# Designed miniproteins, single chains, continued (2): the designs that were tried, part 63

Each design is a single chain, and the fold is of that chain. pLDDT is the mean over its residues in the fold that is shown.

## One batch from the design tools (miniprotein)

Design m6166
Fold by ESMFold2-Fast:
Structure m6166 (fold): chain A 120 residues (1-120)
Amino acid sequence: MKSPLERALELMRLYLEIARALRAGDEAAALEHLKRAAELLPPETRARLEAALADESLSLGEKVRLFEALLAEEFARLALSPADVDALEAELLAVASPEERPTAEGLVETLRAIAASHAA
C-alpha cells in the first residue's frame, strides 16, 4: 500500500507527464495520464475528475486546469509538512528533465504555499 508521500509523488510525476504530452501536442496521451491520475485520488475527488474527463463540452485545457485545482485540494487534505514538501521536491527534481524543471519548481512552490497555509 502506497504512503501519502508516495501517492503525492506519483501525482506530481503524472502532472509532469501531462505537461510533456501537451508540449508534444499529444492530446490522447494527456487524457490517458489524467485518467491514471484520477485512480490515485480519493473517491469524491476522483468522481469529479472522471466526470470532467467524460464531459465533451470541456476543452483539454479546462480538464487540465480542473486537475490542477483537485491536485491542490488533495495536497491540502494530506496535510503535508514543509519537510514533506522538501522531500517531494528532491524526488521530483531528480526525475524532471531540464525543460521540465520550471514546471516541477512551480508545482513544488504551490505545494509549499499549501503546506505553509495549513501549518499557520
Scores: mean pLDDT 79

Design m6167
Fold by ESMFold2-Fast:
Structure m6167 (fold): chain A 56 residues (1-56)
Amino acid sequence: SSIINSARNLIESLPLEESEEKSILQKDLEIHEDDPEKVTAIILSAIGIQEDLRLK
């Protein structure tokens, strides 16, 4: 599977009902899907959010 599909699935799997954070990540991924550096930054942001949620 493409890295973009993996990133999208990761964002969707985040246990967030906060539309702002989740929607921003999803929109950024769609806008920058052809930019590997920005896709990587979005993935890292999603992982960071996931880690923060685990610490609650």
Scores: mean pLDDT 72

Design m6168
Fold by ESMFold2-Fast:
Structure m6168 (fold): chain A 66 residues (1-66)
Amino acid sequence: MKKIKVKTPSGDKELDAESLRKLIETGVPDADVLAALRKAREAFSKSTHPADQELLALLDEILAEE
């Protein structure tokens, strides 16, 4: 499963599909995390791989809630 690597003031984090679902529920706590998710969304939007499409759908949901 693909993961998104994000830099935050509290340290580097790897976000998988489950972590992204949690962010949908709790909100994105940090502007650096939000910016990294936006860049990941743009990159995954150009992929045709099913795993990338799953992450893209979760990213779209997170970014729509801001």
Scores: mean pLDDT 70

Design m6169
Fold by ESMFold2-Fast:
Structure m6169 (fold): chain A 75 residues (1-75)
Amino acid sequence: MPSEEEITAATLILRAAVDFAVARQKKDPELVEESRARILAEIDRLESEGKITPEQAAAVRAEVDAMAERVLAEL
């Protein structure tokens, strides 16, 4: 079974995927950037609270940035 930190990381990625899918459907680059900023801020908060490891936080940030850049390229 995955750790609680791994479940937290996976949940963040799933939320990011949903937010970016909505932004892509609306063709709204501002919504992509707002969603990215909000998710990155939540990752920072969870890392500071010890609910996600620094390694997992770095991996989730990289995935979120990759998702956002891909959506922006498709607009």
Scores: mean pLDDT 83

Design m6170
Fold by ESMFold2-Fast:
Structure m6170 (fold): chain A 72 residues (1-72)
Amino acid sequence: LEGMKMYLRGQLDRVARKVQQITDQDQRQRFMQQIDDLRTQLDNATTILQLSDIAQQLQQLEAQVDAALAAE
């Protein structure tokens, strides 16, 4: 569990750096809120199933961030 949590924290930090590249302030704020929500879920996660769900949500969020950056 701890190893997976550390890995996901690193992935969240990486996606957060991508979000900071978004020039639209409102869009950047919304994505940062989603990152913060996922960080809270990760800190509270106690099962492998919860970690798997967070990883899937993060993958979907990264795709949305990449699409937003491509649209700029």
Scores: mean pLDDT 84

Design m6171
Fold by ESMFold2-Fast:
Structure m6171 (fold): chain A 83 residues (1-83)
Amino acid sequence: MTAADYREKLEAAGYTVTDASVPGGSPARNEAVLAAIYHALYQALVDHAVTFEDIPKEYREAVTQLVIDAVKAGKDITLDLAL
């Protein structure tokens, strides 16, 4: 599954996702990181699972905060990560 596939699933579940992330590294790395992040958001918010093992360690705190914010404040998710 790609980042776009998981984003579509999140939007189908009622979430609005704005990706404002700043790309760093290769397009393939940026896609892999975004796919892992979107997958983890989908798992946490839709499947009610909390496994973040596929996310690079440097993004886990930011993704955890995004889940907390989405649960607490509603359905809007903004990614502003440095990839």
Scores: mean pLDDT 74

Design m6172
Fold by ESMFold2-Fast:
Structure m6172 (fold): chain A 56 residues (1-56)
Amino acid sequence: SDAAERRRRALQIAIENNKFTLENIDKIESSADRRERIRAQLEEQIRKLQEQLDKG
């Protein structure tokens, strides 16, 4: 359905955006300790979004 396709596209975009942030975290956050926490949070978010995408 159209709604399912929009949901799938939104999840893909969200995953891409989170991966981009993760790849550039060193440019966004100067604190090593905060970077580690943000990195862990982004990795967990990507995992959850991927699970939602895989479920359909």
Scores: mean pLDDT 86

Design m6173
Fold by ESMFold2-Fast:
Structure m6173 (fold): chain A 86 residues (1-86)
Amino acid sequence: AKELLEKALELLEEAIDALLAGDTARARQLANEAVRLASKADKEAAEKVQEHVDKAEAAAQRGDYISALEHLAQALKIVEEALKKA
């Protein structure tokens, strides 16, 4: 469980870096993989992460990269809190 949450955290950090670099396709791939790993470790946390990842994708699609980054940051925080409890 803890190892999957640690990997999900790493992938969300990489997704934020990819989005800051303008690579929205890579950011999406990394964020979706983070949700997949989180769902195996903590279903409730993963559902909240998925909500923010979906909102980040919708924001990026409309060119709102500030909102997209804020949602990925919230997803990261959710995984950090889940990891503290693991």
Scores: mean pLDDT 87

Design m6174
Fold by ESMFold2-Fast:
Structure m6174 (fold): chain A 61 residues (1-61)
Amino acid sequence: MKIPSPEEFRQALETVKAQLSPEAARRLIAWERRVIAETWPPEHAAAMDAEIDAALAELDA
């Protein structure tokens, strides 16, 4: 299993935000956060959680 870098993950979140409505983007990001928390090592999940928090804050702006 290949875990993306934080930069690659951030780029994927930016693509999602650009292509989806804010509501759809929030739902997809929330689902992805859950999958990451359940399947990834905790240290990698924590790093990605920070990127997710930043992306959600930008969607609410």
Scores: mean pLDDT 74

Design m6175
Fold by ESMFold2-Fast:
Structure m6175 (fold): chain A 99 residues (1-99)
Amino acid sequence: MEEVNEFMRRLHAAIEAAPSVEEAKEVAIEGLVEAMKRGMEKEVIEKLAIAAAQAIVRKEMEFRGEPLGEQPEEEEKRLVERIEELAKELIKEAEERVK
């Protein structure tokens, strides 16, 4: 359990340190590949992918100069959908690299 929390913190820090959205996605995919190779359960992989997607979306907003604070309800729903779709893409790419 503590290993998962430490892994998530390191992955988040690496995504935040990435100089571009493309590099942030690459870091996220490699992190998920490592988690899969360590035998982490599917539930944990999904949780990591969502956290990584949230960090990447936040990075995209920063590069666009968009506010990171309170969002209107309609925009929050759109962001949640974007995060879920990105998380699915990250998992798919990681699974292809593990094969």
Scores: mean pLDDT 78

Design m6176
Fold by ESMFold2-Fast:
Structure m6176 (fold): chain A 60 residues (1-60)
Amino acid sequence: MSLEEVARKVAEAAKIEGRSPEEAARNARLYLSVMDDRSLAALARKAGVSLEDLRRVAEA
């Protein structure tokens, strides 16, 4: 799964809004950067992505 696809699924699952899909994905990365491991694990499960992929998006 691409980082772009993971970011899109996270934005959808967290209901993170943006003026475009790119903006929503960028906003999702900002939210991920302030989350602890527990919150990241919960969001990964909700979005249907692996925690590993989610951490890769948070680092990008």
Scores: mean pLDDT 73

Design m6177
Fold by ESMFold2-Fast:
Structure m6177 (fold): chain A 71 residues (1-71)
Amino acid sequence: MDRLLETLRQSLSEVGVPQDVIDKVVKAFEEAARRGGMAAGFQAAVKTLKEAGLGDKIPEISELMSLRLGN
């Protein structure tokens, strides 16, 4: 969990997501993932990014996360 959250923070930071939005995304991911697993976490992160007007950054974030997590 911790490594995934750190990778998420780094990926969001590298694509230029503001720190306050990064904190919201990571918190939403962690809370949703604890309740409904990884799929729920990713859905919450995507929703939070879209609500912040950063939906266009999602493909780049996904690519960076895939690369850093060894997928």
Scores: mean pLDDT 79

Design m6178
Fold by ESMFold2-Fast:
Parts: C-alpha cells; sequence; structure tokens
Structure m6178 (fold): chain A 100 residues (1-100)
C-alpha cells in the first residue's frame, strides 16, 4: 500500500500535478504516523519522510514540510535504537536548516 502511494507521488510530482502530489503525501504521512504509534517505524520510514519533506519544499508547501518534521520529532521520542535516533536527529537538523 505505502509503496504504491510512493510510486503515485513520484509520478504526480514528475508530471507537475501539485494537487495529486499533496493528496499522496497526506496519505503517506497518515500511514507513517500509524507506524510510529505501533512501534513499527524503521530506517526506511526516515527515507520516506525525507522524500516527502523535499517534495513539500519544492512545492513551496511549508505547512506540509513542518508536518513531516513533526512526525520525525514524534518518531525520535518513540525510538530506542541509537542508530535510528541518529538518523532521525540528522534529518530534523537538516529540515530545520532548510526552513530557517
Amino acid sequence: DISELIRNLVLAYENNDKEKAKEYMEKILEIVEKRIAEGKFTESDVTILTMVFQIAIDLNDKELAERTLALLEKALAAATDPELKALIQTQIAYGRQKLA
């Protein structure tokens, strides 16, 4: 399901379909939020959130970009693995710099 949403997001973004891209990003963020709540968040989810953040920035959607950072902060609070924590912290720092 999330893999299909990611493929559809990339296609919408490449075709300059801003409305469809935002729709798919919203659905991806909803799935990732559930994965965080269920303790299923992994390194691959960091990669997904990083991609969504970059597309949000490219589309000049600051609200969506801030929402991806909020989910990374939430994932960081729930994480116990030191390597995963380090990856999340790096992406939060990068995202904050991009939005400053």
Scores: mean pLDDT 89

Design m6179
Fold by ESMFold2-Fast:
Structure m6179 (fold): chain A 64 residues (1-64)
Amino acid sequence: SPSDTQKQNMVDVIQQNVDMGDDYINQGNLDMANDIMDVINMYIDYYNTVDPDTAQIMQDIVDN
């Protein structure tokens, strides 16, 4: 199971990746935006198996 520090750091990483993905979409770089979303979805899927509460926080960031 991830530590509390690892969970907090990963939530921050997801926020940064969402912001980067939005920037790429705004630039019309859909290939990079799709690559970032694949990475985000991999982390959410992993956390959904080990800590669903943290996965939900990540999903809420993506959905907003």
Scores: mean pLDDT 88

Design m6180
Fold by ESMFold2-Fast:
Structure m6180 (fold): chain A 71 residues (1-71)
Amino acid sequence: LTEEQEREARLALIEIQVALAKLYGDPEMAIKALERAKEEGIELPDSLKQDILEVARKAGEEYAKKAEEVL
């Protein structure tokens, strides 16, 4: 894999993780995806960031604050 292909593959995995978190209503999975993206320097689309925030907010204020802190 080239560096570009590696980055695209990592983003795709994060997108899948966020989609699953949204489907199952799992704020921890959504926040973990966000933390991983930040740690690996992967820039997330605003739509994906909003999906993560939505999952976190539906779970409660504590999760919403954690997601906002990582963003």
Scores: mean pLDDT 81

Design m6181
Fold by ESMFold2-Fast:
Structure m6181 (fold): chain A 89 residues (1-89)
Amino acid sequence: IEELLNEILELLDEIIKESKSESLKRYLQGFKDELEKALKEKNYERIKQLLESFLTFSDVIIPGLSEKIKKKMEELKEKAKEALKKLEE
């Protein structure tokens, strides 16, 4: 799980750096900051809540993104789903 969460954080950094949308950058930076805090505190229930919230929001925003950012957001979504499955068991 820790390795997968680190992959999520790395992908978040890439999307934040490459995105031209200030609203998307702000949202993803907030998500990253909260996820890093929860990881430092070993608060796996909070990590689960953050990932669930991200998945709900991602379904709304992904269709409007550029192809390059869309591909990375879909990859992030898949990693978030995998992390949630591991956290539920």
Scores: mean pLDDT 80

Design m6182
Fold by ESMFold2-Fast:
Structure m6182 (fold): chain A 76 residues (1-76)
Amino acid sequence: MEVIKSVSASNEHLSAKAEILGVGEGKVKVRMSRIDYVANQSSESEGELEFESVEEAVKYLEELLKQMNEAVEALV
């Protein structure tokens, strides 16, 4: 899979990433990953959504970036 666009936000307590992946045939996926660092433990969560166009995936990624930045700021 080829990464078309990637965004991330992180601090001492949270690392969040979202990327647009080309899956061939003009289709793309948005893959999201998040790692929360709490005391001596980490927890991971991951999600994936398919889109029929890069344009729709980019709109979704822009909203995710806003949410990730807000989450990072809340933990500072």
Scores: mean pLDDT 72

Design m6183
Fold by ESMFold2-Fast:
Structure m6183 (fold): chain A 87 residues (1-87)
Amino acid sequence: AEEDARAMEELTGSREAGELVRRIAELHRRFLEAKAAGDEEAARAALEELVRAYRELIDVIGEKDPELAAALREALAAFEAAARASI
């Protein structure tokens, strides 16, 4: 999480990108914990917040690299579909 946050801050020049990476790591943990507990409602709520945070991060990346942002949006859609199917 910290290494990924620092890398994203360096790549984008944005502290907000680093903050988003840290929030994504927290939401990912929350999602996995909810799934392990069998709490489907909490897992869905965490996934919705996680997808929103990823979209925000991709928008920041897209300011410098719109082609990479487009590829990441496709990857996010695949991740969301797989994560929803796992609940």
Scores: mean pLDDT 83

Design m6184
Fold by ESMFold2-Fast:
Structure m6184 (fold): chain A 84 residues (1-84)
Amino acid sequence: MELEERVRRAEEEAERKIEEFSELLTRDGYSLEEARKIALDTFEGINKEVPSTPGGQRWREELERLGRELRRLREELERARRER
């Protein structure tokens, strides 16, 4: 189904965005491992603390929004499979 392709593309976009924000944090003084963990936790909505990085609030909102969008697409895919 085309919905499965949309989920796959959204997952690929999410990985790219997490990597981009991890690089940004690394340039701001975080280690690569710490930066990746912060970006991933933010994407999952787990991280309530925002780094002191300029624009950190906007970066957090973008990652959280992307995470919600991917979860929504996965729910739509599951619903479509149930409605056969």
Scores: mean pLDDT 73

Design m6185
Fold by ESMFold2-Fast:
Structure m6185 (fold): chain A 58 residues (1-58)
Amino acid sequence: SAAAKEAEIAALREEMERLEREGVRAVLDGDHARLAQIQARIRELAARYKELTGEDPL
């Protein structure tokens, strides 16, 4: 449904914003392994966002 699609898009956006903040903390902590995991997850979420919206969020 349209409502379900809108909810998924909103959830993807919130998760990406949260991960971007976590990525900043990983950089400050020098945690390169965690940063790599966060960046990979953001790319996965961005790909799904693009499938749903036709827009690249990155």
Scores: mean pLDDT 88

Design m6186
Fold by ESMFold2-Fast:
Structure m6186 (fold): chain A 80 residues (1-80)
Amino acid sequence: SAARAAELAAALALAAEVGRLKREFDQNGPTEELIARLRAVAREAAALAARATSASKQQLFGEVADDARALLERAERELA
């Protein structure tokens, strides 16, 4: 369905953004801007997981949120 395709596209876009932020962190280290962007991605992915009506969609968005949160925790530790 169109709704299923849109949700998959959203999950892939958020996962791609986490990948970009990880590369930026690896190259330039932690910055306040990187941390703010990671918080935004984690919150968006978590909100999408919470409102998803299927277990597979909850898993997809949940994994993106967990990946963003793990990178956020690493960035915050290194900046402190």
Scores: mean pLDDT 85

Design m6187
Fold by ESMFold2-Fast:
Structure m6187 (fold): chain A 87 residues (1-87)
Amino acid sequence: SLKEEVKKLIEEAEKLLENTDFDPAMRADLRRAIELIKEIVENSDDPEVLEKIKQLAERLIRSLFNPYLVHQIIEELEKLKEEIKKK
């Protein structure tokens, strides 16, 4: 069920990206964050990883207009992706 919750958050983020006029750089960063979340969700069944991804997806939706926070979320997503590859 955590995967379903994350997929719903991804869908919400994608709809916000489509319906909001972001500058090209911000749009690229948001698209990258969404793609990282998708990749981690598809490649992990670990409840701890899925809960962390859910929290990061929720933070992304709250931070859409803050480039600094979006960049921090991307860094956390990239670290999480590297961690799941090592196990």
Scores: mean pLDDT 82

Design m6188
Fold by ESMFold2-Fast:
Structure m6188 (fold): chain A 68 residues (1-68)
Amino acid sequence: SMADEIVEEAKKELEEVKKKYANDKYKMYQEMWKIAAETQKRLEEAGLSREEKREANERLGEAIDKLL
């Protein structure tokens, strides 16, 4: 689904940020939160139902937690 594609793209971006800023945790967290905000905006613009957006945002949160 479009929601799955958006979340998977965000996961890839989060992994790259963690790798790029491995020695700068403050910058890593700033960039991760930017990705989270941009992903939430993409989910809102994707024409998804309220339920689909909620589930996708939950999965995004889980992905961020897993990387921390």
Scores: mean pLDDT 83

Design m6189
Fold by ESMFold2-Fast:
Structure m6189 (fold): chain A 129 residues (1-129)
Amino acid sequence: SYLEKVQKALEEVEKLNEEALKRVREAIEARDLERVLEVLLEYIDEMMELAVKYPELAVVILNSLSGFIVETVLLLVEAGFPPEEIRRLVDTVLEHVLRQVKEKLPEYEELAEELVEEVRRTVERLLAE
């Protein structure tokens, strides 16, 4: 049923978010920014595969992934990582999101561009503190 499909998709999103958050926290504690980037790129690829599998939930999945990027930036700021290094990581991550959406979900390219711009604005506010 549609209800069971939505429930299963949301359970898979939550599992990916929990696993990625754990790995991000471990990388931050280790002061390994390259590992944070690797975790985020892998997480984006897994979320894109999920959006391809459940295209009617692509908007929900893209919003969840955008929120996770912002949460990771907040954790990096709280851990005292340099703002310029955080910006470079964010730029790389957001470019990867746009590439993946263009290749796998071209119908959502405009939405992805809007979400990327919103993430950039949020990050700049966080880095200005």
Scores: mean pLDDT 89

Design m6190
Fold by ESMFold2-Fast:
Formats: C-alpha cells, structure tokens, sequence
Structure m6190 (fold): chain A 116 residues (1-116)
C-alpha cells in the first residue's frame, strides 16, 4: 500500500540521516523525511487536497536540489513530469510513488558525490 511504502521510506531516510556525515546530504534527507511525514499525516486524515499541495511543494524541492547539483538525469526528469501529471489528475497514489522514486534517485546521486 502507499502508506506502507511511505513508512518504509521514512524509516530508510532516518537511517541514512544517522549514517551521513555530509551536511548537504543531511539537509536533503531531513527535508525529504519531513515531506513524507506530512504526506503520510494528510493521507491518514483523508485530506486529499493537502496531500496534493504538499506534493506540489515536493516537486519544487526536488527540482531545486537537482538544479543545485547540476544533475542531468532523464530518469529523474521523467519521474518529476509523471508526478506533475499525477498531481493534475488527482492521482495521489501515483504522485506519491513517483515522489518516493525521485527522492531515492536524488539521495543515491548525493551519496555518490559525498563519497567521491
């Protein structure tokens, strides 16, 4: 379920936060965790409009991180585009799924840069 995926992703981000020594990566992990926690709370309350508004802020956040990194990723760009389409269609499950995938991809790219 989308709730189970959100909870598992939040736990993973919390673990990554505890293991990270890079301040920029820590900041991105903390922000991503906060977005996912707010999305989870809004879903549990049945507030679809709030979920979609948080996801719109999430897209802007992920784009800002992408741009700051100078990251060129067709996969990330496709996930962000599909996320926007899902938000416009009111498809919460698909929008959340794409947000999780885009976040995971960005975290892996940040880890590669921090360990290089």
Amino acid sequence: SVIEKLKETIERLEKELKESKDPFLQGVLEAARTFLEKILEAIEKGDKEKVLNILRQGVRFLRAVRDQLGLRSPELDALLAEMEKAIEAGDVEKAVENFVRATQLLIEELKKKAEA
Scores: mean pLDDT 85

Design m6191
Fold by ESMFold2-Fast:
Structure m6191 (fold): chain A 55 residues (1-55)
Amino acid sequence: MKELFQQARDKLLEMAKKYKEASKKLTPEESQKLHREFQRKVTELALETQKAVEA
């Protein structure tokens, strides 16, 4: 279990870094859309981690 959470966290941090860097280059409109997509991916990763723990 701890390994799964560690991997999920590391993956999330990597995604967050890419999001932060990309958002700096985008217009406000594009940044908002990217933010929504990022939030969706974060939720997806959390659900995947939960399923992996159950399996």
Scores: mean pLDDT 76

Design m6192
Fold by ESMFold2-Fast:
Structure m6192 (fold): chain A 129 residues (1-129)
Amino acid sequence: SESVKLDALLEKLEKASSYEEKQAILEQIEALFKPYYGKDPVSTAIYLVISVLINSKDPNLSASLFLSVLYELGRLLLEDEQYREIGIVLLNGVQGLAKRLGLKLEINDTVKTLAKTAYSLFLSKYKPT
């Protein structure tokens, strides 16, 4: 499943030491969720967070940063009446992933800025029915 493949890629990302290796792993996650982009809300959120991270050119990319941005995106969606249910699913999913992988979530100004960018893109690409 995509969940099992995501877990393996996030473990590789956390162990990656070079910028090039980290970028290659992010591109693999992007490719994994691309077929569901705009169709499934969770896959769309993952795809957009990965896209924002790739475009950031941040050398300090990690699985912890990815999950923290995805968590903050879930929190922003939770505050939006139209996306509340998607926000709940994302928050629960990220907490489960972080616990399973032994990763800590850290919500700092960088995470908030990246999540706000992903949130704006999410609202433009995914409409709840």
Scores: mean pLDDT 88

Design m6193
Fold by ESMFold2-Fast:
Structure m6193 (fold): chain A 80 residues (1-80)
Amino acid sequence: MEEARRAAEAGDESKVDELATLLKSPDPEVQVSAARALGALALRGHEKARRILVEAFTNSKDPEVRREALAALEAIAAQA
């Protein structure tokens, strides 16, 4: 990753951390929305978002959140 890209990703990293917090919300709609937003960021190449999706898939209590995380990870794998 280039240094200039890394500086831009620092701002997105703050957003990724915010979305990771929303992923732990007691509201399933908020959790699913956060997983979708993380999926979009991961598809754009944000590695931290991808790692958080893996954690959501393995650790989330909500089956809808796990499904959304898996769908995003499968989409990323399909682009490889």
Scores: mean pLDDT 73

Design m6194
Fold by ESMFold2-Fast:
Structure m6194 (fold): chain A 79 residues (1-79)
Amino acid sequence: GEEELADLLKALSRLLTGEDTSDFDPDVVHSAENILSLLTEEQKKKVLELYKNGPDLPENLREFVRIIYEMHKQPPPPP
């Protein structure tokens, strides 16, 4: 749901900054870790910007969903 998506964005942002995620649901943290491993540097920067600009805003949640969707379809980064 909406709350789960916002928590996922928050967990992912904490992983990106090296902060503790133990307050989150393990399934959310697992999803965030998987997403982090597949994100490009540009996508990681966008995630942090979405978190800073408000994880509860519909436009930011929509952009986050788009990033996740494209992440699953993108080819592996070049070596």
Scores: mean pLDDT 76

Design m6195
Fold by ESMFold2-Fast:
Formats: C-alpha cells, sequence, structure tokens
Structure m6195 (fold): chain A 85 residues (1-85)
C-alpha cells in the first residue's frame, strides 16, 4: 500500500541519516558517500512504486519531496567532508 511505502521512505531516510552521521563521526568519509548513494537509489525506487500506486496522492508526493530534500542535505554534508579531507 502507499502507506507502507511512506513508512519505508521515512525509515530509509532516518536510517541513512543515522548511518552517515556515525560514519562521518568515525572519519569514514568513503563509507558515508556509499551509504548516501545507496539511500538515494533506494528512495528513487520507493518513489516510483508509490507513484504507480497513487499517482494523484498529494500527501504522498509531499512526503516524497521532503524525503528527497533530506537526502540532498545529507549529500551536501558528505560532499563538504570530502572536500575538506
Amino acid sequence: SVDDIVAQMKALVDKTTAQVDALLAAGDIAGARATVEQGREELKRLIKEGEALAPNDKDFHLTATKMQLRLVGLEVEVELAERQA
């Protein structure tokens, strides 16, 4: 269901954020990069599945946009760490 996909998107972004934060704190910048890239690809997959189930669900699309923006912010943090290494 679309509610299951919304729950999976939130859980994915929360997990990805926590893992990236822990890896950056440990100095594992390469691991943080790989983690954010995997999270971004998995989020794209979930968004496509949700769009197929609920193409006109405004709440789903708003949540998808918010989750994408959270990963963009996380990617910026990783990129800044890479440039300072």
Scores: mean pLDDT 89

Design m6196
Fold by ESMFold2-Fast:
Structure m6196 (fold): chain A 86 residues (1-86)
Amino acid sequence: GSEEEKRLEEKIKEAEEKVANTVAASRALLEAGGDGVAFARIQAEGLAEDIKNEFGERGEKLGEEIKEKLLEAAAAVEAELAAARA
């Protein structure tokens, strides 16, 4: 394995942790009446761009997958909280 392969594996782990932390922050914002979904979108776009910038073409696909996963999770939280308020 190359240094780049090791860094990519480390970045994937960091990205998974950031997804979890961003979803938690999105939930807290939504509970406070803020736009947690917009927050999650901004974080997802930034994370996808960071991965693409570091790993090029390999990072672009990974970044898109992580972005989609994060946005789906944030939307699910919004739907859950809306149902709980009803």
Scores: mean pLDDT 82

Design m6197
Fold by ESMFold2-Fast:
Structure m6197 (fold): chain A 100 residues (1-100)
Amino acid sequence: MEEFREAVREALREMFENPEKAGEISDKLREKLKELGLDDRTIAAVVEVLNSVLLAYQRGESIEDIVKDVEALLKEHGLPDEFRDAIVETVREVLEEIEK
């Protein structure tokens, strides 16, 4: 789980620093998650959620609204609770870090 959290955290931070490179960062994240043994469906859901976070932040949505949207998307994709909690916590941490 820690390697998963770090991969998601690193990718999201890089997307915020270089939004023009979101596609390249997404590809790198997909390869890392494959190495960790995640299935294609889970990988696609994670990448979709992170890109939706970037877009929502660019639109000026609040952290609370972004987190709610993330929770809804993760439920729609049917991810296990462990992965959902890890993604939600990591997204909140990165957004709070950026607002400082």
Scores: mean pLDDT 82

Design m6198
Fold by ESMFold2-Fast:
Structure m6198 (fold): chain A 101 residues (1-101)
Amino acid sequence: SSEALKEVTVRYFRFLAEISELYFEIRRMKKQKVPASEALAVIDRLQARIDETYADFKAFLEELKAKYPEYSEYLDKLLANADKQKAEADAYIQQQKKEIQ
């Protein structure tokens, strides 16, 4: 239904918001010269939130594809976009951890 597609949009933007917070917090910690141990703890917490939000979003899309197969193409494209954003965030986290250590 259209209401299900609205819920998809809300959950997708929630996932993107977690990624945006990661980029914002890493930039803030670098500018403020936050100690390495504290910075790594913050990054680990944000990574866990991104991982959880991504897993929840993916599970929700798979459930909707089962209920509304007519939306499969749209949902697959949205999942591919989420996969790309997740991969870019993971790569950024690995690079930042290397620079902090």
Scores: mean pLDDT 89

Design m6199
Fold by ESMFold2-Fast:
Structure m6199 (fold): chain A 90 residues (1-90)
Amino acid sequence: MDEIEEKLLANPELAEKVLKKLKEEIPDWKRMVEKIEELKEIAEKDEEKARKLAEELKPEGRELQERLLERQEEIEELLKKIFEEELKKQ
């Protein structure tokens, strides 16, 4: 497991700040997280409806995932930078 992942798991407040900043810097990441959160909210009320919607969204989700994977190195560098900046504020 990456050192950054271990530190984020150990400090939930730091993890929330880093994730919030990452959402602001990467629009595709923000869109993916928003869709996941929407599906979770629907699943709490109607699991079957959420499952059907997830199946319908699979092509768009795959496209978002592929774009994020293509930018993996950029995202990893940005994540490390945000993590170091937030850690320095402590």
Scores: mean pLDDT 73

